# Designs tried in a protein design run: designed miniproteins, single chains, continued (4). Part 15

Each design is a single chain, and the fold is of that chain. pLDDT is the mean over its residues in the fold that is shown.

## One batch from the design tools (miniprotein)

Design m12492
Fold by ESMFold2-Fast:
Structure m12492 (fold): chain A 71 residues (1-71)
Amino acid sequence: VKIEFDPEEEALKAEYRELLQQQRQGPTAETTERLLELHIKLAAFIAKKTGKEELFAQELAELEAARAAAA
């Protein structure tokens, strides 16, 4: 299948890599939160492309439950 290059998706991936490097040097609550936000955005793009939006919604619910448990 032909893949269309999205500059926004590429920018998100680049930012995710930069945050991963920062996280390895010194994990902070802010970098962890930013990484989660970017991960969710990237996963949403992939879900839209593959038509797995319902499956992604279920994973989001599990993530919310994990957040509540990890207080």
Scores: mean pLDDT 72

Design m12493
Fold by ESMFold2-Fast:
Order: sequence, then C-alpha cells, then structure tokens
Structure m12493 (fold): chain A 72 residues (1-72)
Amino acid sequence: SKAVQITTEALNKAVALGFLTQAGADELIQVVKEDPSLALSILTSLKVRAEEKGQDEVAAIFDEAVEQIKKL
C-alpha cells in the first residue's frame, strides 16, 4: 500500500540520520504492513519525539510523511 511505502521511506531516512536503529525501523514497518491504518499515528508520534529532541531534519521527514498519508 502507499501508506506502507511512505512509512518505510520515512523510517529508513530516520535510520540514516541516527534517530532510529534499523531493527526498530523494521519492527515499525512490519506493524504498518499488518495494519496500514496505524501509519498516521506512528509517524505523528515519531515527529513529536524528533521535535522534543531538537532533531529538526528528522522532524521534517516525519512531517512530510504525515502530510503524504493525510492525502491518501
């Protein structure tokens, strides 16, 4: 699904920036594959966490992903 693709791309970018481990990203990708309706809540929670840590580049990645999910 498009929700799985958007979530996977955002999580892999966050791993590249050191915000998440690859194992952690893979677990979240599996959750969204089982239930794509969870993509919005997961990405929104990760955005808030990135903002709280002052990781503006990571927060922007999750913000863009959230906006893409909202357009589905």
Scores: mean pLDDT 89

Design m12494
Fold by ESMFold2-Fast:
Structure m12494 (fold): chain A 73 residues (1-73)
Amino acid sequence: SAEVEARLEELARRYGIGLERVRQAYENSSTGLEGAERLADEFAANLPAMREAARAEGIDEAEFERELAAYLA
């Protein structure tokens, strides 16, 4: 339990994701912690493409960061 909690906090800190969001990923994953780590890694891998798509739509960097922060809360 303590190991899982520490790892979820580490994922939240590393990727800038709200802790409750990471906890939900853990709880909804059939592989638990491994599933949460995979989803965080996939999110990080897709982030550059998401940022580029936003830029193509005329969304500025500050607006994208605000929307991202709201999404990850």
Scores: mean pLDDT 73

Design m12495
Fold by ESMFold2-Fast:
Structure m12495 (fold): chain A 76 residues (1-76)
Amino acid sequence: SSMISESVSRVVGAALRVIATSNSLTDDKKSQELLNKTLQLIKDFDARIPSLDAKQAAELADKVVEEMDKEVEKAK
């Protein structure tokens, strides 16, 4: 549905911001930790999405995006 597609799009956007941030980091360990955490968040989100309604998907996407954005700010 369009509502679930919007939630997926938001998570993908946040993941792309993480990848861009990781590529700009000079600390390889911080870069690897950021990418590994992001991959875990994406994997959990992908596994859960088929079982959620549009509202639950939006709430999960909000949480995942917030966690990714916090990790980006922490890595800077």
Scores: mean pLDDT 82

Design m12496
Fold by ESMFold2-Fast:
Order: structure tokens, then C-alpha cells, then sequence
Structure m12496 (fold): chain A 70 residues (1-70)
């Protein structure tokens, strides 16, 4: 089911995994974790997550995407 708080937590966890994968030079895994974070953020938005929380996740995702060369 769509639980906005749970989906936001999953998005944040996936971003942290992407950051760890980047530090390890794992180019496949970092992209998978970033995609997973974006999917969970979209699910959170569909569940009515607050705009402020979604904007914060979007900024973090964009910063990480630049570091990944995406």
C-alpha cells in the first residue's frame, strides 16, 4: 500500500546506498539505487507526501546524479 512516510524513508535509504556505491566505484549498483530512490519518491508523492519532503529528496537526488555523471 502507499504509505508516504515509509516510501520517503525507502527513498532516503536508497540514496544512502547509491552514495556508498559511488564511493566504492560501483557504476552499475549506484544507478540502480538512484533509480530505486526515485521510484520510492514517486510512490511517496502519489501517497500525498508533503511538498517540502519531496523537494528535499529531489535536491539530494539531483546532487547525487551530478556526482554520478547523470
Amino acid sequence: GYDAAAELARARAALAEAERALAQGDHVTKSQHLNRAQDHAAAGAAAGAPREELDALGRRSRTLAKQLGL
Scores: mean pLDDT 78

Design m12497
Fold by ESMFold2-Fast:
Structure m12497 (fold): chain A 60 residues (1-60)
Amino acid sequence: GSSLLDSAIRVLEVTRATNPSADPEKLDRAIATVRELRETGSIEDQAGLDAFSARLEAAV
């Protein structure tokens, strides 16, 4: 998996645990979306990262 996806999951999990202003339902959906993309290995280039960002924004 890409280090960027691993970092994104970690940041979201820390935010979920430590930020009382964060929406936990949005964060749970974001974490699930990032985990799914990490497992499928569908991010191949910058265009894939841009598509992932759009999908993540739509999910939360």
Scores: mean pLDDT 69

Design m12498
Fold by ESMFold2-Fast:
Structure m12498 (fold): chain A 76 residues (1-76)
Amino acid sequence: MSASELRALLLISLEGPVTEQARQVIEEAILAASEEDLRAALDALPPELHPKLIEALRDSTDPKVLAAIAYLESLL
């Protein structure tokens, strides 16, 4: 998955209330992305969506997802 594809998926999945299905799609997309593409997608995400993305992923136990949350929290 490219950075632009991941960013588009995150934007769509964060429109309105985040459903359980949307949370699963977000987590799977993060796990499928390379570290470089993930970083680029997160850096390109609007800052106002960072808290919403953190909330959507808060129950994840995956180390890669938790690292992404920690990175987003560092930008707040």
Scores: mean pLDDT 82

Design m12499
Fold by ESMFold2-Fast:
Structure m12499 (fold): chain A 61 residues (1-61)
Amino acid sequence: SMMDELVEKLLALELRRAAAEGREVSEEERQQMIAGIRKAVEENPETVKAIVEEAEPILKA
C-alpha cells in the first residue's frame, strides 16, 4: 500500500514533467515508467519518499 502510493505519486510527477515539456507519453512508455519506478521504490524507498515530499507543492497544484 505505502509502496503503491509512492509509485502513484512519482508517476504523477513524471507525467506532469512530460506535459510541461510538451511531450506525449505513449502507453508503452507509461508502462516502462511504472516498472522503473517500482524498482526504484524497492531499492531506495527513502530516496523516493524524499523526492515525493520535496515535490508535494507540484502535486497539489
Scores: mean pLDDT 78

Design m12500
Fold by ESMFold2-Fast:
Structure m12500 (fold): chain A 75 residues (1-75)
Amino acid sequence: SNGIIIVYSAGNQTMRQSFSQGLSLDDANQQIRQTVTDQSRRYNVPQSVQDRIIQTLIQRYQLMLDSGQIVSNPS
């Protein structure tokens, strides 16, 4: 649904901001979880979908830390 796309986009933006601010994986995890949870309340996104979005974004954040660059940018 449209709500899932919006929640994912918001979480992805928070992930990118966290990386630009030099946050640790743990701090970025907290920021991403907060954003996804807050947006999910507005768009009635189930917890199971929230958990999948969070896990995907945290895995991407780890890849960004390992590579030193934002992997979600358009190539």
Scores: mean pLDDT 83

Design m12501
Fold by ESMFold2-Fast:
Structure m12501 (fold): chain A 96 residues (1-96)
Amino acid sequence: MEAVEEELRRLGQERAPEHRALIARYEANQTREALEELLRFTLDFLLEVIRFLKEHDPERAEELKQLLLKELDQLEKEYNLKELAQEGRERLKEIE
């Protein structure tokens, strides 16, 4: 669906200013708190994209869900972000 790509681009553009601000905050003061804020923003965006895709392109929604689950596992194991990873998994279950 051609309209899917246009909406995904629009969603990304809408979140770009806040994403840039969070990146700048993390770069200015590389704290765990600033990193977690940036990662939570990214998680929120990906979950919004998955919800949109579930209704319009369910195959791509499932692919992105599997990719996100893999990234959450990496965050838990590599960066010791267990709470954020668990939050992401629970929110993905809500989308189903």
Scores: mean pLDDT 80

Design m12502
Fold by ESMFold2-Fast:
Structure m12502 (fold): chain A 96 residues (1-96)
Amino acid sequence: MLSEEEKKKIEEAFKLLDLDEDGVVTREEIDIALKSAGLDPNSPEDLAKFFSQITGRELTPEQVLEILNKKKEFTLEEFIEAVEEVVKKTKPPPLK
């Protein structure tokens, strides 16, 4: 599970993404934030880099797509829950 410090970082990142200050982050606001950072919102690798930076935790392209596929818009609580769910999943070990 995420630590209190990790949740605080996610809260701070959420506030930066919430451009309309309505308490909800949309995919459009995420797109704008990526473009402002010089990243491509249509690139899964760039999405992973961006989300890893704002959460302070290394996320894979697959994990970020799983977060974004859960909902079209996120409240702070929903965003934290989505990050916690993908972080709980360990990569399957390589077959030996």
Scores: mean pLDDT 73

Design m12503
Fold by ESMFold2-Fast:
Structure m12503 (fold): chain A 71 residues (1-71)
Amino acid sequence: PDPRLDGKTIEGTDSEGNAVTSVADGASGLLTSETVLSKDVPELGAKAGDVVRQVWDGRARRLLSREIRAG
């Protein structure tokens, strides 16, 4: 989390049991989320323990980037 950018950090668990950390930057309108997968997600080519990082334009609700890192 980077609370220094805007101070808006959300940590939780999704309905699939994945650990999710989300940071909102109010100045840029960007939303960054990191999800640690608890199980394989073949549609993303991802495995349990992999980290999915997504950057969204919060105002336009557009996905700007998605990155999958091996855990």
Scores: mean pLDDT 71

Design m12504
Fold by ESMFold2-Fast:
Structure m12504 (fold): chain A 59 residues (1-59)
Amino acid sequence: MTAEEAAERAREAALEAGLGEGGAATVSWQVKQMVEQGMSAEEALEVGLAGIRQAAARA
């Protein structure tokens, strides 16, 4: 999985969870940054999805 694919999946998941475009953009950016810092795309996506679940649970 590429960084772009992981970021796009995280963005789509954030939108589906109701976090809005701002939340989706933030999660997408964070996933890309984690991959650029040496995390695998799969691990970065997992972290992003966990963050989405926590944010959705508060909304």
Scores: mean pLDDT 80

Design m12505
Fold by ESMFold2-Fast:
Structure m12505 (fold): chain A 77 residues (1-77)
Amino acid sequence: SLAEVLREELEKVPSVPLSDEVLEEIAALLKGHSAEAVRELVETARRISLERRGEPVVRYTDLLEALPIVKARHTPA
């Protein structure tokens, strides 16, 4: 599932832990997108964190801000 891909990608980077319910919520917002969109979401969120706080620690708000950026680059399957 996209939620599992999101969890795996977040485990590869410094991130604030998120509940399974929050991961499913974010994954649902990417419904119809690919695992590549999820990977780009995490990388975009990491860049947002670095630009805002100088820290590579991904937070829930960084993922939410990355969503519209990633959706603009990817068409639903």
Scores: mean pLDDT 77

Design m12506
Fold by ESMFold2-Fast:
Structure m12506 (fold): chain A 60 residues (1-60)
Amino acid sequence: PPTEEIVERARASGYKAGLATGTEEQAEAAGKAAMDGVRAAKTSDEGDRLGTRGLLEAGA
């Protein structure tokens, strides 16, 4: 699925960028942050899309 491939690519890209400019710890942190961001955004939209939209329309 696109979500998982995007997450993997985000992690790989963040890790490579981190390695180029910092330590392995920074690379892992950068990759994980990118992964978590994509996962949170996509899974929230897919899992709670109706709920989130309902809250916005209801004025939450």
Scores: mean pLDDT 62

Design m12507
Fold by ESMFold2-Fast:
Structure m12507 (fold): chain A 85 residues (1-85)
Amino acid sequence: SVEEAKRRIRELVEEARKHVPPESYPLLDRFEELAIKALEEKDKLMAEIYLGMARIIVGVLRVVGASEEAIRLLDEVLEIVDKSL
């Protein structure tokens, strides 16, 4: 269900928070917002745009010092959203 997916996304993002520099928390918050928006969006094109924006944030997080564990957790979020589209 959408609600179970949203819960899982929030759990994964909260775990990823332990594996990124605290200065990156605003990027992580924006990632969560975009992933949830993609999941809730009824228009497939808009959902794909939100998912694409979330993917870009993962790339930025990698550059600013997110660990490989954080990236793995965020990639799992992207997979949950992608499978829902």
Scores: mean pLDDT 89

Design m12508
Fold by ESMFold2-Fast:
Structure m12508 (fold): chain A 84 residues (1-84)
Amino acid sequence: SPLPINEKNPVGAALTLLQQVPEELAEKAIEALSKIPGVSKELARELVEAALAGDTAKALELLNTLSEEQLEQIVEVLKKLLEE
């Protein structure tokens, strides 16, 4: 089951939102995430593809390489994407 969205757990929040990205929004998510400072387009692609594949372990490994500020920006970007 997806983890509840919790701003006090930015890794868990980012993972939960990544798992909610449908395949048709994958390229839009990759492009939006790649605009975050320190998040490369390659990293953004790996994150989105891992989430689409249900590879929670890989997604968590990648998210744990990021700073708290980067994780909070991922949460905000994905929330905005999923509201459209």
Scores: mean pLDDT 81

Design m12509
Fold by ESMFold2-Fast:
Structure m12509 (fold): chain A 92 residues (1-92)
Amino acid sequence: SKKEILEKDIEIGIGYIVVGVANLLLKKGVPTEEIIEWLKEVMKHLGPYGQKVVEVYIIDLKIKEGRASADDIARRDQLIAEIDAIIAASRA
């Protein structure tokens, strides 16, 4: 339904706001591990679609540091496909 699509879009949007805060903390020189710990705590208070957005960002941070596994890359690709499908469904 349109309401279910809107609720998922709002959750994704909240996830992007959290990512925006994390990017500011990175620019201010906060250590990546400290930001990841903060993001994991914030994720507990997000809905499932907001959690997907933040999980992608955590994997992106691991990639930048050369710490991502092949399983992390596969997980990231799956999460992005799920997010993109929800956004595409909300075209009205």
Scores: mean pLDDT 86

Design m12510
Fold by ESMFold2-Fast:
Structure m12510 (fold): chain A 72 residues (1-72)
Amino acid sequence: MREKLQREVDLAMIEIQYAVAYKVAKESPAEAARRAAEVARKLGLPEWAEILEEGARRGDAEGALEEVRKLV
């Protein structure tokens, strides 16, 4: 239970960073996804960061966020 709750918190931090970059700072979805990936790396989640970075590269940031959500 504790590990799942921690991953839900980690996901919330990543989604907040994406929303701030994309909706508030008006960055592109690709830049917003890269900033979210940086948060994932700082949280010790390199696999999540790689998914977000690949989504940014492919132009599918929303799909990358959905893939990360499935890991929680």
Scores: mean pLDDT 81

Design m12511
Fold by ESMFold2-Fast:
Structure m12511 (fold): chain A 87 residues (1-87)
Amino acid sequence: MVEEARALAAEAQAALAAGDVERALALAGEILRLEAEYALEHMPAEEVLRRLEEMAEEVERVAPAELREPLLEILEEVREEVRRRAA
């Protein structure tokens, strides 16, 4: 998991360096889904949701304006998946 997430993160950085923002965002979404799925195996869904909410707050605070809305959309999709799996 950690090694796989790091490999995807390296691909996302390479995509950004190449100017492929769409691919970088797709890879970021894949990383977040994998990390959330792994976290659900080790902690309660409510704790995973709390961590995703904290990440959303950090994105609003730190992310470039042009990436903020797409990243928040990805985080909300992952939160919906976690809520669905917890039901």
Scores: mean pLDDT 77

Design m12512
Fold by ESMFold2-Fast:
Structure m12512 (fold): chain A 101 residues (1-101)
Amino acid sequence: LIQELIDALRAGDLEKVKEILDRLPERAQGLILGAHLALRHGVPREAIVDALMAELGLDRATAEALVDAIEANPGIMYELILEESENNPVINQELLREKAA
């Protein structure tokens, strides 16, 4: 499943990436999306690799390949994060409060 995710990311296939993520537990989805944000925030790559190995049970080669694929596809990762945000009721309530007529 993780290898299928890596392959879909490398192919730039947003729909396939979404399909595979939806098949993962919510915790795993959050960790993968969080890895993109951590990379953009300047968290050391090695720390992200170690976290994915520990939390998802990946070997180092697979975790490194996943981080590489995430880093190489920021547009896809950003779209996934935006869609998750759109489904957040708190964000929707804030948007309604700031609504300009």
Scores: mean pLDDT 73

Design m12513
Fold by ESMFold2-Fast:
Structure m12513 (fold): chain A 72 residues (1-72)
Amino acid sequence: SHEIEELLKEAEEVSEELLRALARRDAVGAQRQIDRLREIAKQLEKLGAYEEAERLRRQADSAEVALEQIVA
């Protein structure tokens, strides 16, 4: 659906911003992008895009692990 396509495009943009924030060791910026990925995943799940939602959740979880290593 168009809604799923728009959410996936937004997730791609958020993922790029997340990678840039992690590269700069911007913990606050990275956390905002992680939170946004989780919100997009919830919206995708509500629309029945379960595989895409799970992929974004795994990405967010991996990013949180990377973020903890930066702030530790």
Scores: mean pLDDT 89

Design m12514
Fold by ESMFold2-Fast:
Structure m12514 (fold): chain A 85 residues (1-85)
Amino acid sequence: SVEEQEKKRLEELKKEGEELVKRIEDAVKNNAPDSELQKLIDEAKRFIAKAMSLSLGMSGDLRSQLLKEIDKLLDAVKKAEDKLK
């Protein structure tokens, strides 16, 4: 069903987002070079744009779940950007 396809897509997006959060947090914790932090920030922003676009085709409940995961990734991006300032 469409709903099952949306749930599977959400699961895949959540896993990708969680992995990006972990990579960013690890890079910040380990004092990665500015170039590596910038690359991760850029990758995360591309993922956020993609996920936001995909969220428009999701049901309200699934979209809300995806937006919460995007918020977590945005928090990680902010910490990385603060490290570069």
Scores: mean pLDDT 87

Design m12515
Fold by ESMFold2-Fast:
Structure m12515 (fold): chain A 103 residues (1-103)
Amino acid sequence: NKEKAEELLKEAREATDRAIELANQIKALPDSASVEELQALLDKAQEAYREAAAYAEGAKYWASKLSKEEAEKITKEADELLKRAEEAYQEAKEQAQKHIAKA
C-alpha cells in the first residue's frame, strides 16, 4: 500500500529531524550543564534514531509491495533518512563526550 509506505516515510523524516535537533541541543549546552541533563538528551537522541530506523524499515516493507520503480524511490529515501539519523546520533555522542571532557 503506497499510503502506508508514504506515511511511514514521513514518520521516519520526523524522527530523523528530532535526532538532528537533539544533537544540536547537546552541542549548544553550556559547560555548566549537568551530566544528568546531558544523559537525558543523549537518551532522547538514541530513541529518535531507533524510531527513524523502525519507520524506515516499515516504509521499505510496504514499498516492496509496489512497482519496482516506486519501491526503489521509497527505499532510497528511507536509506538516506536512516543514514542522516545515524550521523545525528553519532554527532550527539561526540558532542556529549566533549562536554564530559570539559567537566
Scores: mean pLDDT 87

Design m12516
Fold by ESMFold2-Fast:
Structure m12516 (fold): chain A 72 residues (1-72)
Amino acid sequence: MTKTITIGAENKEDAIRIIQKAAKALMDGKSFEEVEKLAKELSAENPKYIGTLTFEEVDGEWIPVAATIEEA
């Protein structure tokens, strides 16, 4: 099954950074819930860019498989 985390940023560079931090947190052994919380904490309240990070479950682990960034 797939899960998605959505992030918001004021500019495209910040959107990329937040996505990278979220992906690295998962690779560092954080749970999906911890990564989702981190992404929310790093997101802007009034975003100009929306990032979407998609995860798939593989052997009970959530693996980042895709990322997109678009203007809000």
Scores: mean pLDDT 80

Design m12517
Fold by ESMFold2-Fast:
Structure m12517 (fold): chain A 108 residues (1-108)
Amino acid sequence: SLLDKLQEALESGDIETAANILYTLLDSGLYTVAEILTALQSSHQPSSELSPALVPLLVALKRHDLVDTVKPDLEELHQTVVELGLDKTEAGQKALALINTLLDDANL
C-alpha cells in the first residue's frame, strides 16, 4: 500500500519520497496526518516505543509547505502523541517540539 511505501521511505530517511507520498495521501482526502501516525505507530513493535517514522514524517510535512493545509491535523497529532503516552519518551518530546514549531510557523 502507499502507507507501507511511506513507512519504508520514512524509516530509510528518504524524505523526498516520503514527502511525495504524504502529499498524495493528504491530497486524496482519504487520510489525515493523525490517521497516518496512528497507522505507523500501530505497526511498530514494541508499542511502548515511538515509531522511528514519526520525526521524519514531520520533516516531510515541512518539505512541501503542507503545514497550513494540515494545521487542524497537527493539533490532533499533538493530542494523539500525548494520549499514546509517547510524550514521556525522548523521541516523543522531540516530535512534540517539532509539531509545536510547525504550528507556530502556520500562524505566521
Scores: mean pLDDT 69

Design m12518
Fold by ESMFold2-Fast:
Structure m12518 (fold): chain A 59 residues (1-59)
Amino acid sequence: SEERGKELVEKTKEAKTVKEASIYASELMRENARTGPALSKAAQEAMDITNELIKKERA
């Protein structure tokens, strides 16, 4: 659902580690793949947040 997508994006934003962010982003990606493209924007946002955390950990 749209509410679930928003919830998972917020949890990804609150994540302090790549592992935690990846769990929420992966969940959102799976939900998007299963239900169709309704969550594609939220899934992309969660992936962008996770990638930003990866960059910070590698710096």
Scores: mean pLDDT 76

Design m12519
Fold by ESMFold2-Fast:
Structure m12519 (fold): chain A 93 residues (1-93)
Amino acid sequence: KELEEVAREFGAAVGYEHYRSPERGKKLFDEAVKKIEELAKKKGYSKADINRAISEMLKAYQEMLADARKNPETALKRGQEERKKAEEIVKKY
C-alpha cells in the first residue's frame, strides 16, 4: 500500500539520520509525518490508515537505527538511498 510504503522508507531514512545526529533524525521524522499526513489527505486515507503508516515508520526507524549501530560504515549511504526512495514515492502521488 502506497502510504505504508512511503512511511517505511521515511522510517528507514530517519533511523540512519538519527544514528548520525539525533537532531537531524527528529527533523526528518517531523517532515516525514507532515508528508504522510498531506499524502493521506490528498488520497482520502482515514486517520486509522495514517496511524498504521506512522506505526510502520516507527518500526522501520528502530530496525534501521539498530542496523546503523551494527554497520556504521554503510549507514550514510543507506540513509541517503532510503530518503531518495521516499521522496520519489511522494512525487509519484
Scores: mean pLDDT 80

Design m12520
Fold by ESMFold2-Fast:
Structure m12520 (fold): chain A 55 residues (1-55)
Amino acid sequence: SAELERLAEKLGISVEELKERIRSDSNGVGVRLVVVAGGSAEDMAALSRLAKELA
């Protein structure tokens, strides 16, 4: 979950909130969280993998 910790810090939210958001945004592709925050392609790839694991 090192990827979760890094993304949560980038977004300014807790790891628990990030997990909830990824699960909730599964219909809209959780990538939107990172895009809105100005994340990198690496962050988008990590979020995609995490969304798959958390589903």
Scores: mean pLDDT 64

Design m12521
Fold by ESMFold2-Fast:
Structure m12521 (fold): chain A 104 residues (1-104)
Amino acid sequence: MTEELRRIALEAAEIAASLVKKRTGDEQKANELLEATRRLIDAAAEAGPEKVGRVTNALITIAEGAVNPEKFDELFKKGLQSLAEVAREIGDEETAKRLEELAK
């Protein structure tokens, strides 16, 4: 179950990053999102399915924002905040800070 959830989360991360790149034109921001979320997904998978599920939901929120121009700023920041919260709960303060910087 956790490995299947991990694979879904990784696919969600790639989709979210691709959509953010298309929406913003900011390749560096999209790449930083992808790298931070890949790292977070690996750590979340070791913490358990609940953490992986929360990461996946946050990535879906970011992707939904990226396809909805009127809601992009709101959903992008909400998704990044949710990802940062999971990172902090599993002890990855560095990834949490990187995700918060992307929201600025």
Scores: mean pLDDT 86

Design m12522
Fold by ESMFold2-Fast:
Structure m12522 (fold): chain A 78 residues (1-78)
Amino acid sequence: SALEEIEEIARRIQELVKEMYQTLPQEKVEEILKELEPLLQEAAELLRKGDFAGAAEKLQEVLDKLEEKYEAEKKQQA
């Protein structure tokens, strides 16, 4: 179900953010999260409207962009 997908994606986002705080400077993590804030707000708006499928898709987009930005920062820190 879309709700189950949202729960799974949200868990993955939380685990990734936790890893980022362990490996990157706090300021860099906050910068990345700030860049993704508009997408998170769109996901929240879709949830408010009961569009769980749309919310799941938007949260997946957040996860994908978060992974991409994290990989880029790890390469810069190496």
Scores: mean pLDDT 85

Design m12523
Fold by ESMFold2-Fast:
Structure m12523 (fold): chain A 104 residues (1-104)
Amino acid sequence: SSMELKRVQLGFRIIAIQTEIELEVRKLIAKEKDPKKQEELRKLLEEVNKKLNEITKLVLEGKLDEAIEKLEELLKKLKEINAPQFVIDGVEEILEAVKELKEE
């Protein structure tokens, strides 16, 4: 199979996971009663979206090692700030998918 096609398919998978993360974080923001925690969740969403957009670009360009490095950095930060488990799980799923593609 074409490696270019596999990178494009992974790009779509990243967008799908990113979209699910955004929907679930927005639900948390809507339910949160503390304005400070709402702002922390908005900043979390902004950072995750920014990093996943950069990672998607790297994947599409075939820069899989750089994508892995940025995913590991993002994952470390998310764990340090005690981000919602579904955000951590989504990023871990993306990291595993990029690693699997690199091993092909």
Scores: mean pLDDT 91

Design m12524
Fold by ESMFold2-Fast:
Structure m12524 (fold): chain A 79 residues (1-79)
Amino acid sequence: SEEERRKKLEEAFEKAKAAAEEETKTDEQLEKLKELLKELEEAKERALSNPKMTEESLQALEEMEELYRAGIKAIEAAK
């Protein structure tokens, strides 16, 4: 019936809308992690130009960079 067809289309539309909303949330989180990684890369570049920067501080920045890169890769792989 026309009623049943309309209901199926409405359900399909709602499912597509929910999927698009979830995708948007994932994209926002991914972009935020990419921004944090960029800030970290900039901090690392500043650290390399600072003669007072310790090896421990540089190592901490590298460990954080690896963590953010792993997070980005995991989210992208989950798509």
Scores: mean pLDDT 74

Design m12525
Fold by ESMFold2-Fast:
Structure m12525 (fold): chain A 79 residues (1-79)
Amino acid sequence: TKLRIEVEGEDELRVEIFGALAAMYASAKGFEVRTRVEGRRLIIEVTGASKEEAEELKEWFIKAAENLGLKVVKVEIEE
């Protein structure tokens, strides 16, 4: 299963902080993670999770983004 989340912030520093936090969390759980920052938008892709794990990870990312004042603009779970 592949999880893709896109978040947007008002400043690049908050977006970068969230990217680092998201990568650390997903990696600590044993998942493969790719992050890309495009200005004030962050794209996170996680692979190697089951569908259930991807849904739990999605909820964590949404909550963490909201706690940092970021907006979740897109969420996709594939396969």
Scores: mean pLDDT 81

Design m12526
Fold by ESMFold2-Fast:
Structure m12526 (fold): chain A 88 residues (1-88)
Amino acid sequence: SEMEELLEELKKAIKEGNIEKIKELIKELLEMVFEDLKKNGLEHLLPQAVEVLLGNIKKLLEAEGREDLLPEVEKTIKETYEELLSKL
């Protein structure tokens, strides 16, 4: 799936320590989740979907020993979430 492909790319970026690519991929993941929910009339579930995605990303950071990146990840998610909500 598109989601699985982006998560695999994110895992590689985390391993490489490429912060710019990590932020880019997180934004792409949120945009894809938003478009999927919007297409199905489930926009009201965006907060829950974002929480699940954050949980998955936290596990990837833990697996790679990169919990130091969590504040940047949370900031990127928050900023992207606010941008997506402004388009509703």
Scores: mean pLDDT 84

